Designed miniproteins, single chains, continued (5). Designs and how they scored, part 103

Each design is a single chain, and the fold is of that chain. pLDDT is the mean over its residues in the fold that is shown.

## One batch from the design tools (miniprotein)

Design m19584
Fold by ESMFold2-Fast:
Structure m19584 (fold): chain A 65 residues (1-65)
Amino acid sequence: MVSSQVANLIRGIAAMQEGKDFEAKAVGDKVGLTLKGETEEQMRQGLLQAAQQAKEGAKTITVEE
């Protein structure tokens, strides 16, 4: 299964994990980062935690491949 919100979140997380520059606006408009803040350091921390919670739900998307 796949949902538009989860798909956008995965894109943002993937960009971060691949070592690319991630901006909250890239996926933040729908889901993005809503953990701590929008500062450089806190942004990375938020993405790390969001990545874990998204992986739990996004397993279905990755498995569908």
Scores: mean pLDDT 46

Design m19585
Fold by ESMFold2-Fast:
Structure m19585 (fold): chain A 108 residues (1-108)
Amino acid sequence: DEIEREIDISMIRLVSSVSKIMESNLDKMKTMPPSELSKSLRGLSNLLKKSSEIAKKLGHDEAAKKFEEAAKKFELGSKYAEQGKIDEAAKLAKEGSKLSEEGARILD
């Protein structure tokens, strides 16, 4: 279904937009409690894992790999945030956001 494909692509683009918003607000996010930052990064990791599975279903293996790599960066960032390593968590969030944006661009 062409409509189903368009919905799936829109969902992936929304997740990538959220990751870009997080990157743009990393300075503000560094002022969050570590537990809240960890939760936010873990949530985005889970959404990016879903984006990877959707991209695979659509035959976009390269985009799927980018979303999978992005998810791993956000997951690791969540773990560092939980440990109070906020600067390391922010660096991983920035790397994950870049990978997420690259994955979304492949879907053009």
Scores: mean pLDDT 84

Design m19586
Fold by ESMFold2-Fast:
Structure m19586 (fold): chain A 91 residues (1-91)
Amino acid sequence: KVEELLEKARELKESNPLLAKELLAEAILLLAEELGNEEIKEAVKEYVERMMEVYKKDPNNQQARLEVLEELSKKYEHLIELEEEILKELE
């Protein structure tokens, strides 16, 4: 599943960058959860809760989804380092 998400994110990077970012974030959170990092478990929970609220209200609201990603990226800025580490591993 994670590899499929990463491959799809790579394919969509240029044609649908927002969806690519969402898929990449989901794959990274799943991989990080496997690593047993407590902060990442918290980030996963918050991401799922916030994203489910957006989807319940309007599943086609890309702007609201982007706002959730921005907010969580700022709150969990240190996960950006993990993202770079994971992306390197896939190279």
Scores: mean pLDDT 65

Design m19587
Fold by ESMFold2-Fast:
Structure m19587 (fold): chain A 73 residues (1-73)
Amino acid sequence: GKRLQELLRRELGKPRSELRKRLIELGIVSPEQAKKMSKTELAAVLALYEIDKEKAIEVANLLISASERERER
């Protein structure tokens, strides 16, 4: 709830390239997967990671699937 929204707002203040690099360094996404994710998706996963690492990985996989489908269309 409140904590997730605060963390999301903080991450959204960062450049997409920084968000992408952090997620790759944390092992949550691959470089090719990160390229397909929006800034909001990257920020959301990073924000969730601070609260629940396992849930963040689960959500990242769902968002990657959605982003890949959207970018290929």
Scores: mean pLDDT 76

Design m19588
Fold by ESMFold2-Fast:
Structure m19588 (fold): chain A 88 residues (1-88)
Amino acid sequence: SEREKLEEQAEKLLRDGKKVIEEVLDASEEEKKELIELLEEAVEKIKSIEDLEEQKEKLKKATGILQEALKNPSVENFKKALEEIKSL
C-alpha cells in the first residue's frame, strides 16, 4: 500500500540520518544524541500526517533538506536542517 511505502521511506530517512550523525559528523556524543532526538521527532511528525500526498511531499522535502546539510556537515547546519523539517 502507499502508506506502507511511505513508512518505509520515513524509516529509511531516519536510518540514513542516524548513520550520518553517528559516522560522519565531527561532534560530541551529547551533540549527536541531541541531533538524533531531533531527527526522530521530525520523522515522527511527518509520519503522523494523515494525508498521504502531503506526507509524500514532506518526506521528499525532508530528504532534500538533509542532503543539502550533508554538503557542509556540521552540528549547526544539521540543527537548522532538522528544525526546518519539523516546521514543514
Scores: mean pLDDT 82

Design m19589
Fold by ESMFold2-Fast:
Structure m19589 (fold): chain A 72 residues (1-72)
Amino acid sequence: ELRKLAESFLSPEEAERFLKQYPTQEELVEATRKKFEQDGIDTSGVSDENLVGLGIAAFRADLLQEQLKAKQ
């Protein structure tokens, strides 16, 4: 299910890169909570489903930033 969700929001190449970093939904949720908590964001009221969506969005944003930096 995580693969299908990633493929809905990411290109095939981006989805493969995403799934190499986050092979399971549990790993994605844990990584997303840790990242937001390190940035000072309280995730205690955020559902695992919402964290999956936020994690995919954050991964997409990071890819776009890397691509922009590489062009500069």
Scores: mean pLDDT 77

Design m19590
Fold by ESMFold2-Fast:
Structure m19590 (fold): chain A 77 residues (1-77)
Amino acid sequence: SAMELTKLMFQALAEIVEAEIYFKQKNYEKAMKSLKSAEETLKKAKELAKQLGDSQTVKIIEKQQEKIKELKKEIEK
């Protein structure tokens, strides 16, 4: 449902913000765990958005997935 999609999107945003806070604190272990949780939440959100035909939300999710990939690269290098 659209309400479940909205909940997943807010959950993913919270997980990304948490990861960014830990990254700034140089707590890379907790940052990585939050990023992995965000990836799983966004994967579920993307599947639901596709089922609902919500192409705009799919694009927003894909941009957030790219942001997570870049943060992971910064932690690993």
Scores: mean pLDDT 87

Design m19591
Fold by ESMFold2-Fast:
Structure m19591 (fold): chain A 74 residues (1-74)
Amino acid sequence: SMEELLKQLEEKIEEFKKLIEDPRLPESLKAYLREMVEAAERLIKNFTEENVPMVEGFLTTADAVIANAKRILE
């Protein structure tokens, strides 16, 4: 549902913000995470039924980026 996708976008923004605050993460990755936060916020602001595939694609990319960031923090 659109409500569930919106919730997932909000959860990814929170995960990105936590990672950005971690001093161990490289600045280049933090810059990319900030861009992803802005992209997610734009998707939330312009949330439409037509944008569902774009949101699903974003969530898949977000999961991969979060996993890669967490690997660096091992």
Scores: mean pLDDT 87

Design m19592
Fold by ESMFold2-Fast:
Structure m19592 (fold): chain A 95 residues (1-95)
Amino acid sequence: MLEEAERLKKEVIRLIKELYPDISDEELAEIQAYLDKLIETGRELGLLPETVAYLRGVIAALKYELTGELDPADIARGEEGLRRLREAIAKARAA
């Protein structure tokens, strides 16, 4: 799962660069830091499957913007993964 999340992170960054070739190094570093924090949090909370689902949803959305190809199942799984991550983070912060 962790290796899969890292592979998907690299694919997200590649697709972002392809969609936004003029993206600044500063903006790209911020996105990388966000994804690193998301994967780290997923690992700490035992939510790597949900993190992977979210990243697959992000990739599906980015590919749709580039190619017009849509994978609705990966988008739906990604949205559910993000919902579970948000709930777990909120519970951890409230504890």
Scores: mean pLDDT 76

Design m19593
Fold by ESMFold2-Fast:
Structure m19593 (fold): chain A 60 residues (1-60)
Amino acid sequence: MEKAKEELLKFASTQPPDVAQALRDLADGRPLTPEQQQLLIRSLSVEELERVGELLEQVK
């Protein structure tokens, strides 16, 4: 659980501030706004979005 959260936060730190904040909100279990969801879809590749999804399943 904690390792997945650390990996997600490490990934967030490589992203622009707005994307990083959305990823941190996800790691903290906060629901994303529609604007944050669209930001992630536009800013991340399909592979990066899949990786974020895998990490979120483990952060529970």
Scores: mean pLDDT 78

Design m19594
Fold by ESMFold2-Fast:
Structure m19594 (fold): chain A 90 residues (1-90)
Amino acid sequence: SSEIDKLLEEIEKIAKKMAEKNPKLKEYLEELIKLVKEAAETKDIAKIVPKMQEVIQKIADLLDPSDKELMKLFDKLMDKIGEILNLISE
């Protein structure tokens, strides 16, 4: 789907900005994007969503809640991932 491809590009851009603000996030953001791509390819949401939740928790644990811009980027990332998961579920 061209819509999923566009959302993946936006997710990669958001993740790059987050990793620039906190390089410790890079590995977890790359794993999260890999899982989102796997979900889009396989449509096996039941298997992949629990793995995504584990990686998301690791990202959340590294976030400084006083960094409002980083928190805003994280919220946008979660929204875009949710949009992809909804499209796959249809």
Scores: mean pLDDT 88

Design m19595
Fold by ESMFold2-Fast:
Structure m19595 (fold): chain A 102 residues (1-102)
Amino acid sequence: EKEKKIEEIIERAKRELRRLAAELLGLDEEELEALEKQFEAEIIRKLAELEGATREDSKEEIEAKAKKFLETSSLEEIEKVIRESAEKVKRAIREEAARLAA
């Protein structure tokens, strides 16, 4: 149940990010797929940081910490991480759009 709700939140965020990037940057399907992967990586990074991950942690340690957060945290906490990750990606899209307009 919790896992399914998390998937729904992520899917909704991905659709919003795809639409924004297509509208502001004119990204093609390959570029939009890369954006979705970037968003997934950002979620994993933020989840791991909340479990004490540092820049020196291995990829395996980051993934393990992210998984622990998903297993032990409330849906509300996980939703907050997804929203914060989406806002970071939206900021990157807007920054690139501004750079291209300059």
Scores: mean pLDDT 82

Design m19596
Fold by ESMFold2-Fast:
Structure m19596 (fold): chain A 64 residues (1-64)
Amino acid sequence: MTAEEIIRATRRSAGGAAAGAELRRAGVVPDEKDAQAIVDAGLAHDSAAAGAVARRVLERHGLS
């Protein structure tokens, strides 16, 4: 599995791509488990699951 394949899959998932961008802009580094969950959801094209994980991470850091 290549990094390019993972990045392509997550970016094609609207929720995963948007959620990942929000985390990056906020300067928040998610836990490995949270990051993996976003990647897994992106690969499965489950934008809602990817977005939910990222939003929970942002909320834990007092960000929205």
Scores: mean pLDDT 63

Design m19597
Fold by ESMFold2-Fast:
Formats: C-alpha cells, structure tokens, sequence
Structure m19597 (fold): chain A 72 residues (1-72)
C-alpha cells in the first residue's frame, strides 16, 4: 500500500475515535448531529474493512460505534 493510503486510514481511524469521544462527552448534542457522527463512523468502519486495516483497529472502531449507538 502507498504511504498516502496508510496515512489516510490512520487519519480516518483517529477521526472516528474522536467522533465517538465527542458523542460520549456531549450528550446534549443535537440529535441530527449525533446521527451524522454515527453515520460517519459506520462509513469509516466500512472503508477500514475494505482496505484491510489491522483487526485491532477495526475492533476498536466497532466497539466505539456500538457505544455511540447506545447513547444516540
């Protein structure tokens, strides 16, 4: 894989984890923004799986998404 592709996957992972953290720390976030953040996390998770990111990374995003969906 190209260095650019690896960098993009790393940035997407960090962004997804940041979205999860914000959802946990901002329960008063408007519902529409919560739904957009969850959709973003799902899209990132799909892309990480398609690009065969490390299993540990995929599992961490899946667990974060599950927690985020529980608060939505």
Amino acid sequence: SSIFEQTVLDLLYMAAMTSAWLLEKSPNMPQELKELNIKYMRDVLKLLKEKKAPEDVIKEVEEALKRAEEVA
Scores: mean pLDDT 81

Design m19598
Fold by ESMFold2-Fast:
Structure m19598 (fold): chain A 73 residues (1-73)
Amino acid sequence: SDMEEAREIISTLSLEELKEGLAYLKKLRDALRAQAAASTDPARKAALEAEIAKVDELIKLIEEEIAKLEKKE
């Protein structure tokens, strides 16, 4: 599934690429949160909240990989 593919891709990225991806995903999350807050349509709001949850999971995976790569000892 999408998350399994994401884990495989994340494991191949450099520290620099991971940090760039993290910055992008945090900006995307902020934009999605703003859209969800502005939405009065329950279906649209639920869909945006589901996308936010997916982005949060990707952020977590990238942060964990960055922590592994930055760990020296």
Scores: mean pLDDT 84

Design m19599
Fold by ESMFold2-Fast:
Structure m19599 (fold): chain A 91 residues (1-91)
Amino acid sequence: MLKEQYEQMMKANEIAKEMLNSPPEEAKKLAEEVLKELDENHLGFEALLVIEAALSGKDVTSIFGYRLAEGLEKLGMPEERVEKYRKAAEE
């Protein structure tokens, strides 16, 4: 269980990173694929935020920009990436 849960979280995080660099339509498709293949109870909070943003059919940075930036900063994401979400929240 714990190992399987960790593997699902890591896979979800990798796909979430791909979504963050994808157009809204492609990000939505990736989000739908994740929810079909992975139990959302085994996903990290950050992955869930990105997935929900993508499923909304908007740029994943626009819906939760400021909140996502704060979460990603706390997780040690590079400042350049975090700044992208802050700017999206202002636009």
Scores: mean pLDDT 62

Design m19600
Fold by ESMFold2-Fast:
Structure m19600 (fold): chain A 93 residues (1-93)
Amino acid sequence: SKATEALEYQLKAEEYSRKATALAVEHHGRERVREVAAEFRPKYAEIVEKYRNDTAKLREEEERILLEILERLGAPEEALEYARKALEYAKKA
């Protein structure tokens, strides 16, 4: 049951992450979202290396980077709320 709860939290994190990204793309366009996300590639590479053997922490830090990308982009509050929910569920998984 704890393993089932972890999986449910992972699926919710993925759902909210997709919703956040979809709203950002709708408001700013794919190219602009891609451009801003590219600025975070060095930070992403650093967290992948640091948390190579800690999948749960890596997933949490990936959702944290998504939130930072959306904040840098100036995404709508609804998208930021979805990104915050994704991060909360990633932490619970």
Scores: mean pLDDT 87

Design m19601
Fold by ESMFold2-Fast:
Structure m19601 (fold): chain A 101 residues (1-101)
Amino acid sequence: MITEALKNEEIKKIIEEGVKKVLEVFREGMKRAEEIEDPEKRRQAILKIVGLTLRAIGEIIDTAVEGLKEGKSIEEIEKEVEKIVEEMRKEMEEEIEKLEK
């Protein structure tokens, strides 16, 4: 009970920190999208950034919840969340770069 309660608080912190990092990536992407001169390409960039952001947030929550159910360590869950953030950043970079051309 006590150990499980402490683990739940650590999972909450991992989710909050992961979401914070996702929102930082979102803000960086939105800044780049605003600089796209073509209105249609800018709109496409914004929609892709929003979609990637929502997907990453969902994946972080699912990873934390399922990891807790499966008995994964806090360190393993944190690494999986970090991987989700990095994959989002990479995909966002690739998608925006295509629309900047």
Scores: mean pLDDT 83

Design m19602
Fold by ESMFold2-Fast:
Structure m19602 (fold): chain A 75 residues (1-75)
Amino acid sequence: EDAKLRAVAAAAQALIDSGVPLEKVQKFAIRMAKALDETEPTPENIAEIVRKAGREVGFSDETIDAAVQAAVEAL
């Protein structure tokens, strides 16, 4: 439970630090949290979920990579 929340919070913070608007960060966080409800919070699953959610919201590859790193490190 705490690991999933830490991963979502860390990814969201990385997006904020990258200059992403709060509206987009919230859309991303909702998608990531929903996907995590159905999977184990492994580094591989977290990275895949962050990449998919980031692409769906329209983030750049650089922004997605930063969010992946932050989320995985928070586990």
Scores: mean pLDDT 84

Design m19603
Fold by ESMFold2-Fast:
Structure m19603 (fold): chain A 72 residues (1-72)
Amino acid sequence: MVDTAIDGTVLGVEELAGPELAEEVREALLKIKSTKDVNEARKIMDELVERVKDYPLTAQMVRGTGELIIYS
């Protein structure tokens, strides 16, 4: 489930914002997944959302997937 959500988010980012930003999003979401500290994971998610804020749909997708990873 989480891996499918990450893959779907990355594909969506690639279509909206390009492959370079999509790869940055993949790396950050995988880091959130590997982080055991909820506060640190939330910080990574917030920084990623800020990084992609110029692409509003991408920012929304990233926040949704980040929250799914952190709170699942």
Scores: mean pLDDT 82

Design m19604
Fold by ESMFold2-Fast:
Structure m19604 (fold): chain A 71 residues (1-71)
Amino acid sequence: TPMDQLNNGIKTGTITIDQFKQQIVDMIKQGTDPSQIQAAIDTYVATHGTMKDKIDLDITIGIAMISQAIG
């Protein structure tokens, strides 16, 4: 699944922050559970992300969720 691919990319360290953001936006548009996306963000930050990345990702989720609700 897209979530499995995302989690594998985080675990292997092969996913970039830009790829991660794009994947999150796409998954939110597809109706992916926000709790699963938040868990993936927490995993990314814990393994190789920074606090700035966490903030950027939280903003990305917020914007995508608003867009999904409006659209």
Scores: mean pLDDT 70

Design m19605
Fold by ESMFold2-Fast:
Structure m19605 (fold): chain A 66 residues (1-66)
Amino acid sequence: GVVPLLESVLQALSVQSPALLVVLCAGQLTQEQAELLCKQFVAANQSVEQAVELLKDFGVNVQGLP
């Protein structure tokens, strides 16, 4: 199933970085990896930069991000 918090994180990312949202929506992440990203944003008050680092750690190409 889709986690509601994940949808909120994806919407926030689309405002700050459409490229990052496209990568997430392209199915580059597993649900478990996406949930971890969501948890980092909510629980640890993480920046978009930390989301980019998580994507890189999971082997996702994040070209064009800062």
Scores: mean pLDDT 55

Design m19606
Fold by ESMFold2-Fast:
Structure m19606 (fold): chain A 92 residues (1-92)
Amino acid sequence: ADEIIELLEETARRLEERAEKSKDPKVAELLRKTAEGLRQAAQMLREGADPKLVIEAAIRLLELGAKHLRELGDEEGVELLEETKEQLEELK
């Protein structure tokens, strides 16, 4: 449980830092929104939510975020979200 929370919070932090450095306001907004969703998922786990359901919800959020970032041309952001998705799949 702690490992999942740490992964979600660390990924959210990395997305927030990337958003602050982004020159594209649409990319920055999407990165911040995705980070907020991951922080909400971590909070649900802290409150005793089912880890499997939270992981599945986080994976769907990452897939949607990656799709939109790809459309905006943020390849490094896509790679970060896909890497995090793979790590979450291993924790299922």
Scores: mean pLDDT 86

Design m19607
Fold by ESMFold2-Fast:
Structure m19607 (fold): chain A 96 residues (1-96)
Amino acid sequence: SMKEIGEKLAKEFEEAVKRALAEGGQGEADLKLFIEKAAEFQEKLENEDDIEKLKKKLEELTEELLANTTVEAAKKAVELWKEMALLQLDKLEEAR
């Protein structure tokens, strides 16, 4: 089910974040950049009704994050966040 997929992704994301933090300063720097870009996406979600534009913004932010992230666990967190965000967008589309 979508709920089970979402719960599994959330748990894997939490574990990836913990692993990135364990890498020290670079992992912290990578996660700080991630938080900033995730906040930018959340602000776009509040102001944009076009799901296609939201998906494009998510792809652009994910590409920027992966290009500027060094720690493998932080890269994994970014990939998992993208999958979770896509599930959220699908749910928003169904609710409209």
Scores: mean pLDDT 85

Design m19608
Fold by ESMFold2-Fast:
Structure m19608 (fold): chain A 66 residues (1-66)
Amino acid sequence: GTAEGREAGEASGRKGAESALANGASQDVADAMRKGGTEAGAKGETAEEGALLGNLGSAGQYARAA
């Protein structure tokens, strides 16, 4: 994992959370999506990998809430 991956994952998680809130998701779901994106992104070895993993982590939290 890298700091760049974590930062990219955080950005991906934040975008996912904002989209979910706009579509009627609860704040708890949005918070889980942001956290999931950051944690998954931190496992990436590059910013690009971190963004991809962050998107998957964020989407996974949204799917768990559905």
Scores: mean pLDDT 80

Design m19609
Fold by ESMFold2-Fast:
Structure m19609 (fold): chain A 83 residues (1-83)
Amino acid sequence: SSIIEGAQEFVRQAEEAIEYLKKTKNKELAERFAKLLDAAIKKLDDLIAQLKDTDPEAAAKLQELRDKVRELLKEVKKLIKEL
């Protein structure tokens, strides 16, 4: 599924962005990135709801990816507090 592939690529890029934020310690970029991750979680939740009845396997995979994005958001929020 192109949707699953897109969500996987987003998680990969988000992990790279967090490593960059840890090195640069740019609070403003970290705050903007936290907003981006929050928006992504909401979009994934909507997509999971849409696919739940028609493609439950894809919905389950998106739930796992959403949970990864939630953990990344927690990491970014922790980083912001330390900056």
Scores: mean pLDDT 88

Design m19610
Fold by ESMFold2-Fast:
Structure m19610 (fold): chain A 87 residues (1-87)
Amino acid sequence: MAKLIEEGKALAKAEIDEVVADPALRDALKAEVDRLAEALKAGDLEAALEALEAAAELYIATIEDPAARAEARADLAAWVARARAAL
């Protein structure tokens, strides 16, 4: 499993480099991908969920329309609550 997690981490970072133009956002998203990979290797689903939530929030912050940004945050909060309930 560790090899698959490392492969997934490398693919996610490569995709971030291709689609994210802002260097600061790229670095922040890659840091959350690193946190997610380490949490998954440790079997720490709470830490993995926190890393996913942080990465999603970084992306949502780039949405220029305040109404769309608020809707995306509400959707993320609802999904995170359901995911935590399933843990």
Scores: mean pLDDT 82

Design m19611
Fold by ESMFold2-Fast:
Structure m19611 (fold): chain A 105 residues (1-105)
Amino acid sequence: SLEELAREAREVVERTRRELAELVANGASLEELLDVVLRGAGLLLALARRAMEQASPAERAEIERLLREIVERLGELLEDPSLEKAEALLELMERLVELLERIAR
């Protein structure tokens, strides 16, 4: 259901945010930070695509817009990795989860 997908998406983003914060606090390598964010993004994109199958045309268009922004940011992050880009991507992931939660209501 949309409610279950939104809940799973929330758990993915909260876990990714927590793990990223812990790694930053512990002075982890950029490669370790990227692994956490890329894993979280991949899981979230899969959940969002499943949510689109149950969404209205207007809701689907909103999800597609955020998915395009996330994919563009992922491309930038992979070409020139930085903590700033990883944090910006996480903020976009948060916006997508907020959208999925709104749609599930």
Scores: mean pLDDT 89

Design m19612
Fold by ESMFold2-Fast:
Structure m19612 (fold): chain A 87 residues (1-87)
Amino acid sequence: IEELIKELEKLKEEIKAEMEKAIKEKASVEEYKAIIDKYKPKLEELVDKFQENLDKATEEQKKKFEEIVQGTLLAILDGLAKLVERE
């Protein structure tokens, strides 16, 4: 569980960094979606592994995991909004 949360945090930072770079370079919406598609399988795998171990996770670990997932989704949506605004 702790390792899984750390892996998710690392993945979030990787996604955020690559998305920020794409926005700075004025990537197309299609290019931005390609970045999301690249990381989506890894994110889904980590979410699935956490769900399989949900009964073993503490309430604190569940909240932290939810916060990281929500933060990642918000970062993706914010990035998409910025790209659309800069058309």
Scores: mean pLDDT 74

Design m19613
Fold by ESMFold2-Fast:
Structure m19613 (fold): chain A 85 residues (1-85)
Amino acid sequence: LEKELEKKEEELRKLLETLPPEDQIKVSDAINEALADPSMSVEEAKKKVEEVLKTLPSVSEEKREEIVKLAAELKELKDALEEKK
């Protein structure tokens, strides 16, 4: 589980590195806020990240979908770690 989280974080970081620095900060902040809020559902986290990505014309539709998917998977893994037992 921890290794899987680290792998997905690394994959997300590599994707974000393909974006302009200002866009990287905006997307990273949105993802970190979504992941840090335990009251936020996976669907709410996905929508928050997707809304930020929609404001960024440099991000293709395919990249947006991949980033949203990775953010959702990270949220699911964090929630699963908390609920383990």
Scores: mean pLDDT 77

Design m19614
Fold by ESMFold2-Fast:
Structure m19614 (fold): chain A 99 residues (1-99)
Amino acid sequence: MKKAVVEESARAEAEGLLLLAEEEPEMAGLRPVAEELLRAVDAEDWAGAAELLRRGAELLREHARILEEQGRISRAVGLYLEAAALENLAAWAEELAAA
């Protein structure tokens, strides 16, 4: 995978996680993950970035389950899709770390 694409995508995802943490108090736990992800990207620590992307995906899935139980299905689906995007990006970051 091209380094510049993974770097830009990881920064965009981290910024999105920061926004979710600020706008939705129940997602405040995403803030430290997003801040650590930005630091990992700046340090070109792609293995660390992959671990943080997977952690973010796990937190998003946990919040999606709560929303699903509350009957907020469309929002839950959105979070599940975002978690899948983070998992895919983590795999690309792992490939970059191995290069």
Scores: mean pLDDT 86

Design m19615
Fold by ESMFold2-Fast:
Structure m19615 (fold): chain A 97 residues (1-97)
Amino acid sequence: MSEEKKNQEESEKLLEEARRYYEEASRQILDLIRRSETVDEEESLRKAREIAEETARYLDEVARKLEELGAKQSWITEAGAMGGVARIAAAVSKLAL
């Protein structure tokens, strides 16, 4: 009971932190893509790719930790999906360079 409750609280905190990280990374990537349209196209796209790759790695680690904590399958799937979207953003940025 107490251990299960502790794992639930840790899982909820980890998912909230992952959501905030994903939102901030998405904002930074969009800002860099907008900058690439005016000046420093190559540098801006390279930075966007780096942030997207780092975000994907972080979210994959979050999904793994959520699974280890016995978190809800929907939460594990959400973290994995966010990581997948970040991977697509990294691939698209690489193709644009």
Scores: mean pLDDT 82

Design m19616
Fold by ESMFold2-Fast:
Structure m19616 (fold): chain A 63 residues (1-63)
Amino acid sequence: KRERIYEMVRKELPDASQEELEELVRETLRMYKAWVDGMKIPESEKLLEDVTNLQILVYKLSS
């Protein structure tokens, strides 16, 4: 899961620093786990991609 998120984030943000990418990966994993465990949303590749894309969008709007 972490490697897949990192791959997606690096592809969309090629100029971001390693530190920025690692932080975004950590936040994405935290959010994904909260939705799966807290909201009882079933795990899926689609959910992982949607959460990752949402975090990338938030980063682009905030950075």
Scores: mean pLDDT 76

Design m19617
Fold by ESMFold2-Fast:
Structure m19617 (fold): chain A 86 residues (1-86)
Amino acid sequence: MNRLAELLNAIKNKDFEKLKTFITPEYVAEILNILSPESEWPKLVGITDEERKEIFEFILKNLPEELLADPTVRYLVERLKKHFGL
């Protein structure tokens, strides 16, 4: 199984311990894009909007300030906060 497939399985199964290992500069933007309301992935795998919000809140709680300094990460975070009413 490749690294992207491991990430997708962690998101699908809400494996927060494994998902935390993907909160890195390489994968943080990918995670946030997957959780985006415009993303096809959650719709294809049956992830609900409530589950997307739960996963996003976990990401926010574990997100280092250094990653949030990235303009792309900040933009995606603010977009998702607005979507979920946070």
Scores: mean pLDDT 79

Design m19618
Fold by ESMFold2-Fast:
Parts: sequence; structure tokens; C-alpha cells
Structure m19618 (fold): chain A 80 residues (1-80)
Amino acid sequence: MPSQAERDERLRRFEARTRELVARLLAGELSEQEALDRIRTLIDELFTDPELRREALATAAGIAAEAGRDDLAERLASLL
């Protein structure tokens, strides 16, 4: 079982990578669908625990909303 510290580190890495994906979306380098698909792939890669997957989705939705990408935020939140 991964330790709490390992889980916290995975969530921090996920947040950093999600912020990079949202920045690329804002720069017009990614479509909303491509950003969504890449975020979902990151969740599948980093997390097997359903609770951490929900926390990751909530974090990603928050990052998208903070960036003014309400459509992406809503799509991510709908997966909770």
C-alpha cells in the first residue's frame, strides 16, 4: 500500500501536470477535449484509489475554473 506521503506526492505531481495542461489549453495548444483526455489519462496513470481519483478530479475541476475554463471544469466535475 502506498504511504500517505507517497499519495500526497502523487497528488502534488498531478496538480502540477494539470496546471501545465490548462496553461497549454489557454495558449491554444490543446483543445478542451484533448485537455480532458490527458487529465483523465493522468488520473488513470497516477491513482488506483477511488477516493484519491475523486480528489484529483475535484482538484482538476478547480484548476480549470480558476483559469476561467468553466466548460472543462463542468465536464471534470460531472465525473465525480
Scores: mean pLDDT 82

